# Designed miniproteins, single chains, continued (5): the designs that were tried, part 101

Each design is a single chain, and the fold is of that chain. pLDDT is the mean over its residues in the fold that is shown.

## One batch from the design tools (miniprotein)

Design m19493
Fold by ESMFold2-Fast:
Structure m19493 (fold): chain A 110 residues (1-110)
Amino acid sequence: SEAERLLRKGYQLIQQGKYQDAITYFQQAIDIASSRNPDSIVLSRGYFMLSEGYAKQGNYDTSKRYMDIGMKRSSDTDGSIHFLASRVYLLMGDYGKAAEHFEKAIEIGS
């Protein structure tokens, strides 16, 4: 989909250190996905990517808000979601929460 294409482009920008440009692409992807299919898994993924982009910029407050939105749109039994949350918490320097979510990801994956 167009939204998924924009998420991939945004993530390439993250890998290049172009965090503001990546955030713009992730926001566009979320806007498209929410207008066409509000229940799309692309929305949850988009919110986690947006969260990571803000964490990379050091904007941890905004990062946490988007991570919370992504989590609410995801199953608590999905280990991949806990793995994504662990990574965001690690970027924010919250090692305790990162470890908690990493343990949940492993438990669900086993």
Scores: mean pLDDT 82

Design m19494
Fold by ESMFold2-Fast:
Structure m19494 (fold): chain A 89 residues (1-89)
Amino acid sequence: MKRKKITAKVKFKKGIESIKPGMEVSLESAANPKPVAGTVLKVEGDKVTIEAYTDFKEGDKFKIYSGLPTDEKRELLGEGTVEKVEEIE
């Protein structure tokens, strides 16, 4: 998979603090049964930009969790829908 910049609209779970730039996250989708590691680059309200190695496409839905895929006690932060995908390299 290539490194990509993903812009997504995220519906955050009640009681969770907003995710912040620099935060490590993991992404799960119905199309990919294994969580993918990502780093939050930017947060603008419910619009989040994440850097990850993934094959996500516009319109894909995913769950976003705190921490890396291997982290114990990952917490569900919300559900996202991909609005834009850009290749970084």
Scores: mean pLDDT 74

Design m19495
Fold by ESMFold2-Fast:
Structure m19495 (fold): chain A 86 residues (1-86)
Amino acid sequence: MADKLPELANYFWRKDYEGGKALLDELRKEETDPEILGILDVMDYVLAEVAGKTEEAEKIRKEIKEKYPSLNVDAVVNSLKRYFNL
């Protein structure tokens, strides 16, 4: 994951929802840690939000709350936005 963060940042900066989502889906394929999977889902949410995909972002956020009810989504979003300078 860490080696792909610069590539992922480029998709956020370009607001490239399709490219960023494809990379996030690739990262999910071999990940089994629920905490990391939750973070990847929040990254998908932030990417959709930044790209102006409001309806998609709302769907993703709802799914995150259903799958990871103890996850502080807003705290993770704030950390990701700070990390990617969004």
Scores: mean pLDDT 79

Design m19496
Fold by ESMFold2-Fast:
Structure m19496 (fold): chain A 66 residues (1-66)
Amino acid sequence: MMEEMLEKVREIGKLIDQLPEEEAKKMEKFALRQYLEALEAYEKGDFETAFKIIEETKKKIEEVLK
């Protein structure tokens, strides 16, 4: 559970590293906000919502890389 979330977070970090500096700053702030929201869901035992937030965050960053 937590390991799977951390792996997706690492993947998001690698995607952000591929962006230009200005885009990277925006996506880093966005990803941090999403991660905190996912942690709140995880702490409440809502693992489905936590994973969904992380997956949607990854998709948004992948769209920016297109």
Scores: mean pLDDT 79

Design m19497
Fold by ESMFold2-Fast:
Structure m19497 (fold): chain A 94 residues (1-94)
Amino acid sequence: SKKEIMEKALEEVREIVEEGLKKFPDDKGLKALLETVEEAIEALKKGDLEKAESLMRGILTVAQLIVRDPRAPEELREMARRIVEVLEKAFKEL
């Protein structure tokens, strides 16, 4: 179930980031987040749970920075808050 919790969280984060990229298609931070999410999903497929968890913690850190960035658009901060909520819930259940 640890793998299933991580898979569901990463799928939800992927959907949020892809939604964000539709609104901000040239945002380098969102593109980097998507690449990190896809790397974490690949790590899970290979059974590397430690790498996947480490990458998920990295995603959480970046999302928390976006939430606190006054230069970020409100919609981008809202998206980042959703990512934080998904990942904090997942880590509480791990």
Scores: mean pLDDT 89

Design m19498
Fold by ESMFold2-Fast:
Structure m19498 (fold): chain A 99 residues (1-99)
Amino acid sequence: SVVESLVGKTFEYDGSPEEGARKAAEEAFREALRKLGIDSEIVDVRVTRLPSSKGDKSLYVAEVEAADGHRLVAFLEVEGNKVTILGAVLFGPDGKILS
């Protein structure tokens, strides 16, 4: 699965944890689209901080949408200057999950 290849990837960032989560989700989505042979621009990115139970670790959900209607929903952990992809779901333009 293209999505399985994203899980465990780590991205370094500068700035806020929210900016880090946003950039990591965009990069993950671009990688997924490239693997599918899709050339489409990102038109929307929404990042939501989840309640964190572990000190300095922040958890986020990011939704990323491409102009052609593909979407990624990613679950991310931000710790220090790094963002890790804990899980992801990729959707086609018809709203169906891509395996």
Scores: mean pLDDT 83

Design m19499
Fold by ESMFold2-Fast:
Structure m19499 (fold): chain A 63 residues (1-63)
Amino acid sequence: SARLEEAIALARALARRVVELGLVDRKEEYARGLATYLRSKGYSEEEVKAALEEFHRTVEELS
């Protein structure tokens, strides 16, 4: 769905920024922020979970 694709894109963008700024040690803080943001925008829990899985995968792949 368009919403899922948007959530995944946001997760990937945030993950890249976290790695670029050397903030990998704070990744759980950013993951929590992403989840809170997506929930505030009306994303489903399934979409939030998928975004968090993509965020963590992207951080691990780039670090």
Scores: mean pLDDT 89

Design m19500
Fold by ESMFold2-Fast:
Structure m19500 (fold): chain A 97 residues (1-97)
Amino acid sequence: MKKKLEELREKITELINSDPRLTEEQKEQALAIVDEEIERIERGEPVTAERLRELKEKLISLGLSEEVADEIVKLFIDYDVELGIEELKEAVDRVTK
């Protein structure tokens, strides 16, 4: 759902903005990297381990801590898991009607 992607982006934005060690330019670049991955999901592309690894590496290279980068990756994983659960609920509902 579009609302879930908006919630994901808001949570990531708060994590990035809460790091006092990052410059404004680093925060903007980190959000641009995150937005690229969100756009891929909006286009119907699945979250993959390879893309999440690349995302983490890009964020760390930009100056984010490993802890913050890991938390961002976990938020993407949680989003993908939640979508999978909703798909299972819809499948169960179809066979019980």
Scores: mean pLDDT 75

Design m19501
Fold by ESMFold2-Fast:
Structure m19501 (fold): chain A 79 residues (1-79)
Amino acid sequence: VYEKIDAAAEALMAAMDVDGDGVITREELRAWLERQSGREPTDEEIDAWMDLWDVDGDGVITREELRRLLAEAAGVPLP
């Protein structure tokens, strides 16, 4: 179960983390949302996603924050 969540987090990181720094920035999230929606997202939409995913408030989304979100969405508690 956790292995599948970790793999999903890695897949999302690979899709959004274009510069390979191990975190997802606001600009990388913007680019990913644009690909998903087929239009350029607004700053308000990006802020809403950052509020959900950037739990630590550090201005970036880490692999661990993605794992937590995916586990929460799947109804699986992380250890």
Scores: mean pLDDT 68

Design m19502
Fold by ESMFold2-Fast:
Structure m19502 (fold): chain A 73 residues (1-73)
Amino acid sequence: SMMDELAEKLREVREQIAAGQLDKSLLLDTLALLAMSTDDEIEEVRRRLGMTDEEFEEIKELAKKAWLDVALS
């Protein structure tokens, strides 16, 4: 399902942040899934992952930065 795919991408982003490296393609894929998801679906996925508002805002900011970097290339 789209929620399962979003959960997997958010988990991958979390792991890459912890490793100190981020793939821009992963961030862009995550941004696309977030844009295609409802607020209720996003809230449920975040609940499953134990994702705080702070962590989620950080991921969104990183994804926006990745999108801007691609748009300016």
Scores: mean pLDDT 85

Design m19503
Fold by ESMFold2-Fast:
Order: structure tokens, then C-alpha cells, then sequence
Structure m19503 (fold): chain A 85 residues (1-85)
């Protein structure tokens, strides 16, 4: 798998905590796609019996990733840079 895909997955797991989407819930990766230095990961966040789909797109630069929330996420509609170290 590409470095971009791995970095996106790692950053998304950490970002779930930062956004609070995964507080008390679980993150399940559903689909992962990548092209060049961009990776797109679709996740399901399950909390209190509620399931929310969140798609994050990441661009990889020097082991960092810029995350952008896509789709119909009600709470995680933002872009920011995340260190994966």
C-alpha cells in the first residue's frame, strides 16, 4: 500500500479523537482509495447505537497530512494539518 494511504489511515484514527466523533464510539474503515500523494478513507463512527459515515481526504507532505472532511459529516467539516509522529 502507498505511504499516503498508510498516513491517511493513521491520521484519521487520531483525528477521530480530536473531533470527538469517536468519543465513546468505534471507528471502522469501510473503503480506502488513493492517487498520487492523496488518500481518501471512508469511515463509520458508531456511538450510542448511532452510525455516521465520515470521509477524510489526506494530502501527504513530509510525513504530515492535511485532512479534509468530505461528504455528509455533520461535525467534521474542516481541513487541517496533522502530525503522525
Amino acid sequence: MSPAQRLAESAIRREGTRWGLAEGGQITPVNVTHEDNVATVELEFEKDGKVEKVTLRGTVVDGRILLEALGNSSRAMTSYEVEIE
Scores: mean pLDDT 60

Design m19504
Fold by ESMFold2-Fast:
Structure m19504 (fold): chain A 69 residues (1-69)
Amino acid sequence: SKHKEIAEEAIKMAKEAAKELPEYKEKFERGIRVVESDLETAERNPEEAVEIAENALEGIKKLIEELRK
């Protein structure tokens, strides 16, 4: 499903960022847990599933951008 693919992309992005910025590994692991929680929310709200997953991905992108500063 599209929402699962987006959530998996967010998790992959966070894992890759944790390799680049190992000092923030725990912060990225917390981000991944948030994405996993959002995925559970998406599964319960099929009409908004893609939007929830896209917001989760955007959250990971913002986290990476902030930590690279």
Scores: mean pLDDT 86

Design m19505
Fold by ESMFold2-Fast:
Structure m19505 (fold): chain A 75 residues (1-75)
Amino acid sequence: MTVTVRGSDGSTVQVEVDASDTGGELAGRVAEASGATEGELQLLKDGVPLAGHQTLAEAGVEDGDVLEVRSTGAL
């Protein structure tokens, strides 16, 4: 499936993932595409952070969904 991730600068990146992929794996792919480090990014769906060990299907992420990315530095 394909998800769209919106960066902090308003840029968007499409990432191909499987529903069995974890939030941590998706964050790693987004970090590589955005030039950030994995540990500095947090992915959110509808304002809810994705847990690194949780699968995308368990988080309710579906094909065509838009996720937000935030730089970690805010609590």
Scores: mean pLDDT 74

Design m19506
Fold by ESMFold2-Fast:
Structure m19506 (fold): chain A 72 residues (1-72)
Amino acid sequence: SSDILERIRRLEEEIRRLENEIDRLLSEGGRARDNGDIDTYNRINNEILELLGRISDLRREIIELRRKLAES
């Protein structure tokens, strides 16, 4: 169980890092939009979608790990 808790903690730290990256990209995307740089805006939005997909996968792993803890 301690190994599972350590894994959950690391996954939560990774999610936090990805969320911070998204916040940075949102600021860059807003700037690109304000400057009329639609190509950069679209690229940044696609990168954000990829990061959101990674966060979703990590959250699913946490749910499965928490289920294993509850069944122990």
Scores: mean pLDDT 90

Design m19507
Fold by ESMFold2-Fast:
Structure m19507 (fold): chain A 96 residues (1-96)
Amino acid sequence: MEKLKEELAKQKAENLEKWKKASEEEKERFREALEEELEIAKKHSKDKRYQLVAELLEKMLKLPDDEAVELLLELQEKLILLGEEKVEEALEEVLK
């Protein structure tokens, strides 16, 4: 239990360090992927889950790259801890 949280925190830190070493081309592809996903989420705006995804992606696009990656990793951690069925709850927690 506590071991899982410690392992997730360590993996998050390692992923952030890997991101800091990413090439400009990799960072640009990440931004392009966020913009593409945002367009898809906006097309499904009648679904609450896609509304929350659009809000998250809009926040990520306004943040510096490192903060955007931190937000994504925080969402992934919450999904692992809460369970995949609680996607909306995890998104709402990250958006606070």
Scores: mean pLDDT 75

Design m19508
Fold by ESMFold2-Fast:
Structure m19508 (fold): chain A 101 residues (1-101)
Amino acid sequence: SMDTIIQEMLEMMHIRYSAQQFIDELDKKRAEDPNVSPLQLQARALLRQVVANARKKDVQGTLANIEEITKTMEEEPSIPEIYVDTFRDMGKRLRQIAAQL
């Protein structure tokens, strides 16, 4: 339906902006502490992939990136739990919306 298409577009936009916000936060932490963990670098690279796929409206690519980044962020203690929860919830909503199309 038209409403479902609009919901998908809005969720993809929110995912893109949330990923960019988290990139900016990781970059700020790197500026304050130059000893960045390999997992923080991997999380940043995955967040960039989320932004790129969301800009392209690649729903399946975005979902795959969210699944991978959620796992990566859970392994990194310096990444706040709220980031993990936010991406997990966005992934659930996008998956439910995509299932209706």
Scores: mean pLDDT 79

Design m19509
Fold by ESMFold2-Fast:
Structure m19509 (fold): chain A 65 residues (1-65)
Amino acid sequence: MLSDADVAEIVDFGRSLNLPEEDIQNVIRKAINEGWSVERAKQELVKIDVEKGVADLKAAVEKVT
């Protein structure tokens, strides 16, 4: 299971990506429940960040095209 220090590392990483607190907390809850490593949880945060970036880009393109 993730230690308190591991959870803090995941939170700090998610905040560094400017992710909403809700998304960060969802990844942490899933990581604890599924027994994910810190690295796996960080990978999930990166996936969420990329998905949000793609959605924002699509919205911007739709606005200007």
Scores: mean pLDDT 77

Design m19510
Fold by ESMFold2-Fast:
Structure m19510 (fold): chain A 72 residues (1-72)
Amino acid sequence: SSWSSLSTSQQNRLRADFGRVVRDLLRQRGATTLDQQQQVLDDAVDTVRRRHPDVPQSVVDDLRDLSLQSLR
C-alpha cells in the first residue's frame, strides 16, 4: 500500500496527528454509532490532508482504511 512507502518517522507523525484529530472530533460530536464514527474518520482524513499537503491523498486514505479496520 502507499502507506508502506513512507518512512517510520513519517508514518508515526501521520498516525499521531490522525489519532488526535479523531479523538477530538469523537469527543466534540459525541459520536457513538458506527456511522457517526465513520463520518469522523472521513473528516479527520480531510484535516490531515490539509496539514500534510506534501503527502499524497492515497497515503492518507490508506491510513483511514487501516483505522476503520481497527474501529470494529
Scores: mean pLDDT 74

Design m19511
Fold by ESMFold2-Fast:
Structure m19511 (fold): chain A 76 residues (1-76)
Amino acid sequence: SLMERGRALRDRALAEFERWLAENDLSEEEIRQEMLRLAARLEAELRALGVPQDEIDRLLQELAAGFAALIARKAA
């Protein structure tokens, strides 16, 4: 389904971000720029798949929450 593909793309972006955080010594600005890059890529991929805008907005909110959780775990 479109929603299963959308969630898989979100999960791939989160996994990429987690790996990138683990492999790099990063400033807050570098982290912010990577989050923006991954969010923009996910939005474009979801739009290309024909995911409705309300679902794109929800998946982007879930992506942002996932980023925050990963950053908090690394800081602990």
Scores: mean pLDDT 87

Design m19512
Fold by ESMFold2-Fast:
Parts: structure tokens; C-alpha cells; sequence
Structure m19512 (fold): chain A 80 residues (1-80)
């Protein structure tokens, strides 16, 4: 499933950062609940971690878009 692939990608990207995995789990919950303020907060937190993973931001954006989270992806991109 897309969620399993997304979680697998996050785990691969986060072999050195457990916090990003927790943020992505919360983002999945925010997407389901359509909580814009939570998504914005998590997007900023995720961006801080992803900025330390130079070159992987595109993967996050592509996965978020495939999950229908284009708004979160745009907020993330505009924050960093």
C-alpha cells in the first residue's frame, strides 16, 4: 500500500533519525483528520529534519503528493 511504501521510505531515510519517523506518523494522522494547523506545525518540524538530509526533500515531496497531501508538501517546500 502507499502508506506502507511511505513508511518504508521514511525508515530508509531515517536510519539515523528516529524523530522523523514519529513526525511522519503524525502527518499521516493529520492528513486523515484534515487538521491544517497540525499539518503546518508537523511540516515545519519535518522540514527541519529533512534540511539535514540534503537531497532527500524531493522524495518527501513526491511521496506526499502521491498520498494527496499536496498542500502539506507546498507548505513544507515554502518553509525551506
Amino acid sequence: SSRNRFNSLVSSMNSTSSNVTNVMRRMNTSMRNNNNSTSTRLSRTMGSYMNNMSGRVVNFTNVSNSMGMSGVSNSFRNSF
Scores: mean pLDDT 55

Design m19513
Fold by ESMFold2-Fast:
Structure m19513 (fold): chain A 71 residues (1-71)
Amino acid sequence: DLRDEVDALVQEYVARFAAMGVPREEIVALAKELTDVGEQGLADGLSLEEIRRRLDEVYERFLEEWRRRRE
């Protein structure tokens, strides 16, 4: 089920943020953003690989912001 695969990917990124020490409030916001990206990808008829790429773009963008903020 494509939805189950997308949900699993979102949970994987959420776990990565938690492992990095990101505050719970920010993780909740990121989880919503990732879920919205996944839902939009499903609505647009994107493949799992295309949705994964878009989710990874959110993850990489946050990593850059996180690094800048912690300087």
Scores: mean pLDDT 85

Design m19514
Fold by ESMFold2-Fast:
Structure m19514 (fold): chain A 85 residues (1-85)
Amino acid sequence: SEELIKLEIDRLFLKTAEALMKGDKEQALANLDEIKKLIESHELSPELKEYVLTKLRSLQRFAEKVDPEIAEKVKELIEFVEKQL
């Protein structure tokens, strides 16, 4: 179900933001990798891809203030998703 995939994406984004707020870089990177694997493993609708891009762009802006290296990893994931559109 696409709804279940969206819920899992929402959960992973929340965990990534929490890890960033706590300075847990290892956990933030692990959650970003899980988001990438979820996107790679499923044929996402264009609507869900745009939703993911919106969330990734918000996360990138936040990460730029907290951890520039994580912000760069989020940017790489944005570029990966954009190529799938």
Scores: mean pLDDT 85

Design m19515
Fold by ESMFold2-Fast:
Structure m19515 (fold): chain A 74 residues (1-74)
Amino acid sequence: MYKGRGVADATTPGTVRATLEGDQKASKEVEAAPGQTVRLDVEAENAKEGARVSVEIVDGEGVPAQSDTPAEKV
């Protein structure tokens, strides 16, 4: 199993999506309020070592902060 974390600062209401890269696509979504910092933990059973978490705001505006830390095997 692999774990990765994504963070985003929302400036409008919206949905934050975090996706762990690899052949097995794992994603998690959370609704965010304006001025809220949201943190998403994404887990996958199989991922490439060093896989990254991509973060985006789907239905709003803000600054997605990509995790620069590669996903770790646990």
Scores: mean pLDDT 68

Design m19516
Fold by ESMFold2-Fast:
Structure m19516 (fold): chain A 86 residues (1-86)
Amino acid sequence: SLEEDLERVEEFRRMGLAGTAASLGLSVEEFTRLLREAIREEARRAGLDPEEVLRLAEQILRGEIRPSENPEVARILARALRRVEE
């Protein structure tokens, strides 16, 4: 659901990039590479521009926009996070 996806993105924002990488047993560099590729792949599957979605996802992480303000990007970010966790 969208609510579950928004909560996953908010948890990611609370933990940060380093905290999330550590929780998965990955280095920040490995996690960042995998996450960016997963975001691009999920964006392509949704029929969206992968580079534009990546930029918006990075803005969400920086706190420049709220996940709820761009629910389509939030859903893609949540799917990408699930993909990396597998």
Scores: mean pLDDT 84

Design m19517
Fold by ESMFold2-Fast:
Structure m19517 (fold): chain A 94 residues (1-94)
Amino acid sequence: PPVLSGEQLREASRAAFEAARRTLLETPGVDEEAAEEAARVLAGDVAATGRVSEEAMREVERILIESGVDEETAREAVRRAAEAASRAAREVMA
């Protein structure tokens, strides 16, 4: 990708956070605190790299499982949240 400014990455990160948080809150069993913590992980990766990594997705899965979400539901929630975060970040960077 082209070289992105720190301001663009911060804006993309904010958009990714909002998209991920909303998507996670749509998942049964995900509470507001877990959704915010997980969304922060995805947004942090976007702020650092402009993208969502598999490492960040694994960390989000762990957060959801530790909060009481079952493994299958957590994996589906992570996939949807990562897609939403990536899409929101790309729209800001376009």
Scores: mean pLDDT 83

Design m19518
Fold by ESMFold2-Fast:
Structure m19518 (fold): chain A 88 residues (1-88)
Amino acid sequence: MKPKLIVKIKIDGNKAKLIIEGDEGSSKQAGKIAKDALLKSGASDIKLKHDGGKSIISFKAKDKSQAQNAANNAIDQLKKSGYDVKVL
């Protein structure tokens, strides 16, 4: 059975936050995968924090559409990496 993740996306203009919830190991590894995907999508000012079963990633993009695209690319990469991802 695939490890389960819940991903919440918050976008405020060109700034965004991903909150990845799961077991501690899965959320931590998923946070690293998501950060790499965001970097490859051209996101900047990327900050990753771990808090138990949560990885919180804050980032900036050129505009709201690019922030959404970067977030979507991160979610797609988590799915490709073998996680069962529910987006809220």
Scores: mean pLDDT 85

Design m19519
Fold by ESMFold2-Fast:
Structure m19519 (fold): chain A 73 residues (1-73)
Amino acid sequence: DRLAELRTRAEEAKKKMEEYQKKIDEYNSLYQKNSGNPEKTAELKKKMDEAQKEYDKAAREYDGAVVGIILLE
């Protein structure tokens, strides 16, 4: 069932988005706490950028699955 597969993909993508959003929030909190340390802020910025890319990828997967569900219903 294509619809069931798309629902599973949407749930998996949503779970990944939640995971990476949590990481972004954690890194942003640490970035603010370490504002006086250029080395640590640079490292945290890189980690935030990497997590944002993974979030964006999961968001695209989620959107694609949701559109697929709408078109099949």
Scores: mean pLDDT 85

Design m19520
Fold by ESMFold2-Fast:
Structure m19520 (fold): chain A 81 residues (1-81)
Amino acid sequence: DQELLQQIDKLRDQALAAAEKGDSKKAVDYGTQIADLGLQGTPEVRQYGHQKMLEAIGAALRAIGDEIERELEERRRRLEE
């Protein structure tokens, strides 16, 4: 269980780092890996994994939102030109 919790924490940190770089796909992939590891553990590990998966997905969604906002801003500037 301790080993699974440590692996989940590492994957969550990697997901947050990927999201910081704008790599929303990798952040989601790490979130999926967190969920898969959680399913291998006790109910407590499963609950912890679920929470860390939501953190990873949340970071990915924020990165996607930032990218969309940048694209919309660029399109708006082109329309103003």
Scores: mean pLDDT 81

Design m19521
Fold by ESMFold2-Fast:
Order: structure tokens, then C-alpha cells, then sequence
Structure m19521 (fold): chain A 120 residues (1-120)
């Protein structure tokens, strides 16, 4: 289905970005400004892809409970990322790596939840 295709594309995007963030977290030369720019770009792309998944599910008349689960997942992700980005803006240099790792964990959670929805 179109919904399954959009979920698959979103998971592939998340897997790509989690690897990029893991590499950035290992880079001792990374600046807070570089980390913020990358994280904000990732957040924008992920939210756009989640919207495409929701739109496809609505157009294909997927069960309302699944559509609501996707909307709730997007809101949880958006709220979590807002808090992490605010923390990153205030972060000391030594805190950047652990905050990037927290974002990787948030992306891993989103991948796991999308895989569960895809199997329904």
C-alpha cells in the first residue's frame, strides 16, 4: 500500500540520520552550532515524512485507530525533539555528545513504533 511504502521510506530516512548522529557524537571537534543545524534539519525532514505517512493512511481509509496512533507518535516525537533541541541550545561543549546520543535513542524508538504499525 502507499501507507506501507511511506512508512518504509520514513524508517530508511530515520536509519540514515541515526547513523549520521552517531558519527557526529564521536566527533570531538563538533560545534554546538553544527549539531543544532543538523538536528533541526533532521527534525524538519522526519516531521514532513510522518505527515506524508498520515496523509497516505487517510487517503487509503486505513483504520481510524491506526491513523490516531500515527498522529500520537508524531506529537510525541515533536514534543521530545523540542525539549532536546532546547537542551542542546543551552548545552556546554561536553554535553553535546550525550544529547546527540539521546536523539539517536529517540529515532530508534520511532523506528520501532513505525515497524509495529507497519505490521498491523
Amino acid sequence: SKTEEEIRKTIELLEKHRKELEEMAKDESITKEEALKKVEEIQKEVLEHLEKVIKAAEEENVDESIIQELKDLKDVYKDAMKKIIEALKKAKKEEISSLLKTIVEALDYLIKELEKIRKK
Scores: mean pLDDT 89

Design m19522
Fold by ESMFold2-Fast:
Structure m19522 (fold): chain A 84 residues (1-84)
Amino acid sequence: KKKELEEEYKKFEEDVKKAIEILKDPNAGEEAKLLVRDGLKEKVRYLLENYPELEEKILELIDELAKVDPELAEELRKVIEEVK
């Protein structure tokens, strides 16, 4: 259980870091940014449905994302509220 939670969190942390890089890249197309946004929303839903213990850690990563894209961060917080 603990090892599985740690691995899922690590993967999500990597997904968020990659998303931040794409969202900050002025050469990244609108399609790539849209896919990143939709991908994070689906990943957050999946994680909360299967690993609700990660909610606090996910919220911390969303707070980091809010410094780059506050609108996306708000959308992710809404996904969390919907899944609860």
Scores: mean pLDDT 81

Design m19523
Fold by ESMFold2-Fast:
Structure m19523 (fold): chain A 64 residues (1-64)
Amino acid sequence: LERELEEVIRRVEERRDSMSPQERAGMDLLIEAGRSALKAGDEQTLQDYIDSLRAALRLLERRR
C-alpha cells in the first residue's frame, strides 16, 4: 500500500500543471489524508484514499 500511495502521488504531481487551484487543493487533502492513514497503520482507510486518488486521476485523464 505504501508503494501504491507513492506511485499515485507521483502521477498526481506529473499532472499538477493541468489542474485548477481547487483541484490541486482537493488532491493535496487526499494525499495528506492518505499519508496520515499510512502512519496510523489504517490499511482500509489508506486503500480508500488510494482509490479516491486513482478515480480523480482517471477523471483528469478523460478531460484531456
Scores: mean pLDDT 79

Design m19524
Fold by ESMFold2-Fast:
Structure m19524 (fold): chain A 81 residues (1-81)
Amino acid sequence: SAEKQDIIARARAAIAEAEAYISTLELSEEQRKRVEELLAEVRAAVAAIEAAKSKEELEAALNAFLEKGRELGAYIVEIQA
């Protein structure tokens, strides 16, 4: 669907921008590991969006993507404070 394709394109663009930003940060090994774990969770949520076959599955996958993205963003803010 056009809606699903638009969501996937926007999600991928957001991840690419986040990865580019993270690449500019001087992180400790512990911070890098945590960021990589959170990025993997966000990527898994995008894969769930891609796999969704119903509106209900798409809504659930999108909610998971937004929640995992929020967790990643919160951690990035925390480590820069």
Scores: mean pLDDT 87

Design m19525
Fold by ESMFold2-Fast:
Structure m19525 (fold): chain A 63 residues (1-63)
Amino acid sequence: MEKLLEATAKVLKEKGSNNTTLADIAKEAGVSQATVSRTIKEKGGRVKFLEEVRDYEIEKLNA
């Protein structure tokens, strides 16, 4: 879900990678952490989800 990709990117920018958690992403996106976990599973797992977040940020910076 694009909303979670954007929320993740925003939290990373605000708090940095070391201080970013799934709970922070859930709060920023206005959903529960369970919803974030379900979305990650739908994307093929956490690694795939983080790859999509990175791709989203790279495309946004290059656009």
Scores: mean pLDDT 74

Design m19526
Fold by ESMFold2-Fast:
Structure m19526 (fold): chain A 74 residues (1-74)
Amino acid sequence: MKLTSKVIRIDGDTVEIDLGSGDGLKVGDKVLIHSSRSPAPLEGIVVEVIDDTHSLVKLDRLNALPGDLVERIS
């Protein structure tokens, strides 16, 4: 149902987002993170679906902030 969400927290090279299995998210899905710190969106891959509303995403590089906009692209 949700197409966009936010970064909740950062842990090493992964971020937690408020999209999960209840939103149709699966391991291997791609997301874009729109950060004011980057002129281009950061690409991420879902590595773990925690529950129906939360997932872990691994970023191509560590340049995200809590509250950044997350957009589904797959």
Scores: mean pLDDT 76

Design m19527
Fold by ESMFold2-Fast:
Structure m19527 (fold): chain A 56 residues (1-56)
Amino acid sequence: MLSAAELEERREQGRAFHAYTQMADRGLTRREAAASLGLSPAAFSRRVAAVRAASA
């Protein structure tokens, strides 16, 4: 089982990845998807990349 802090970080990464997968269907830009989560585009991309790396 993950620590509470690590679970929270993974939930945030999951939220970013979910928003990323919704981008194509919703016609959202990366900037708009990042803004919906209160993230910069760079932070958003980093979190999406972390989920993709963990899934590979």
Scores: mean pLDDT 75

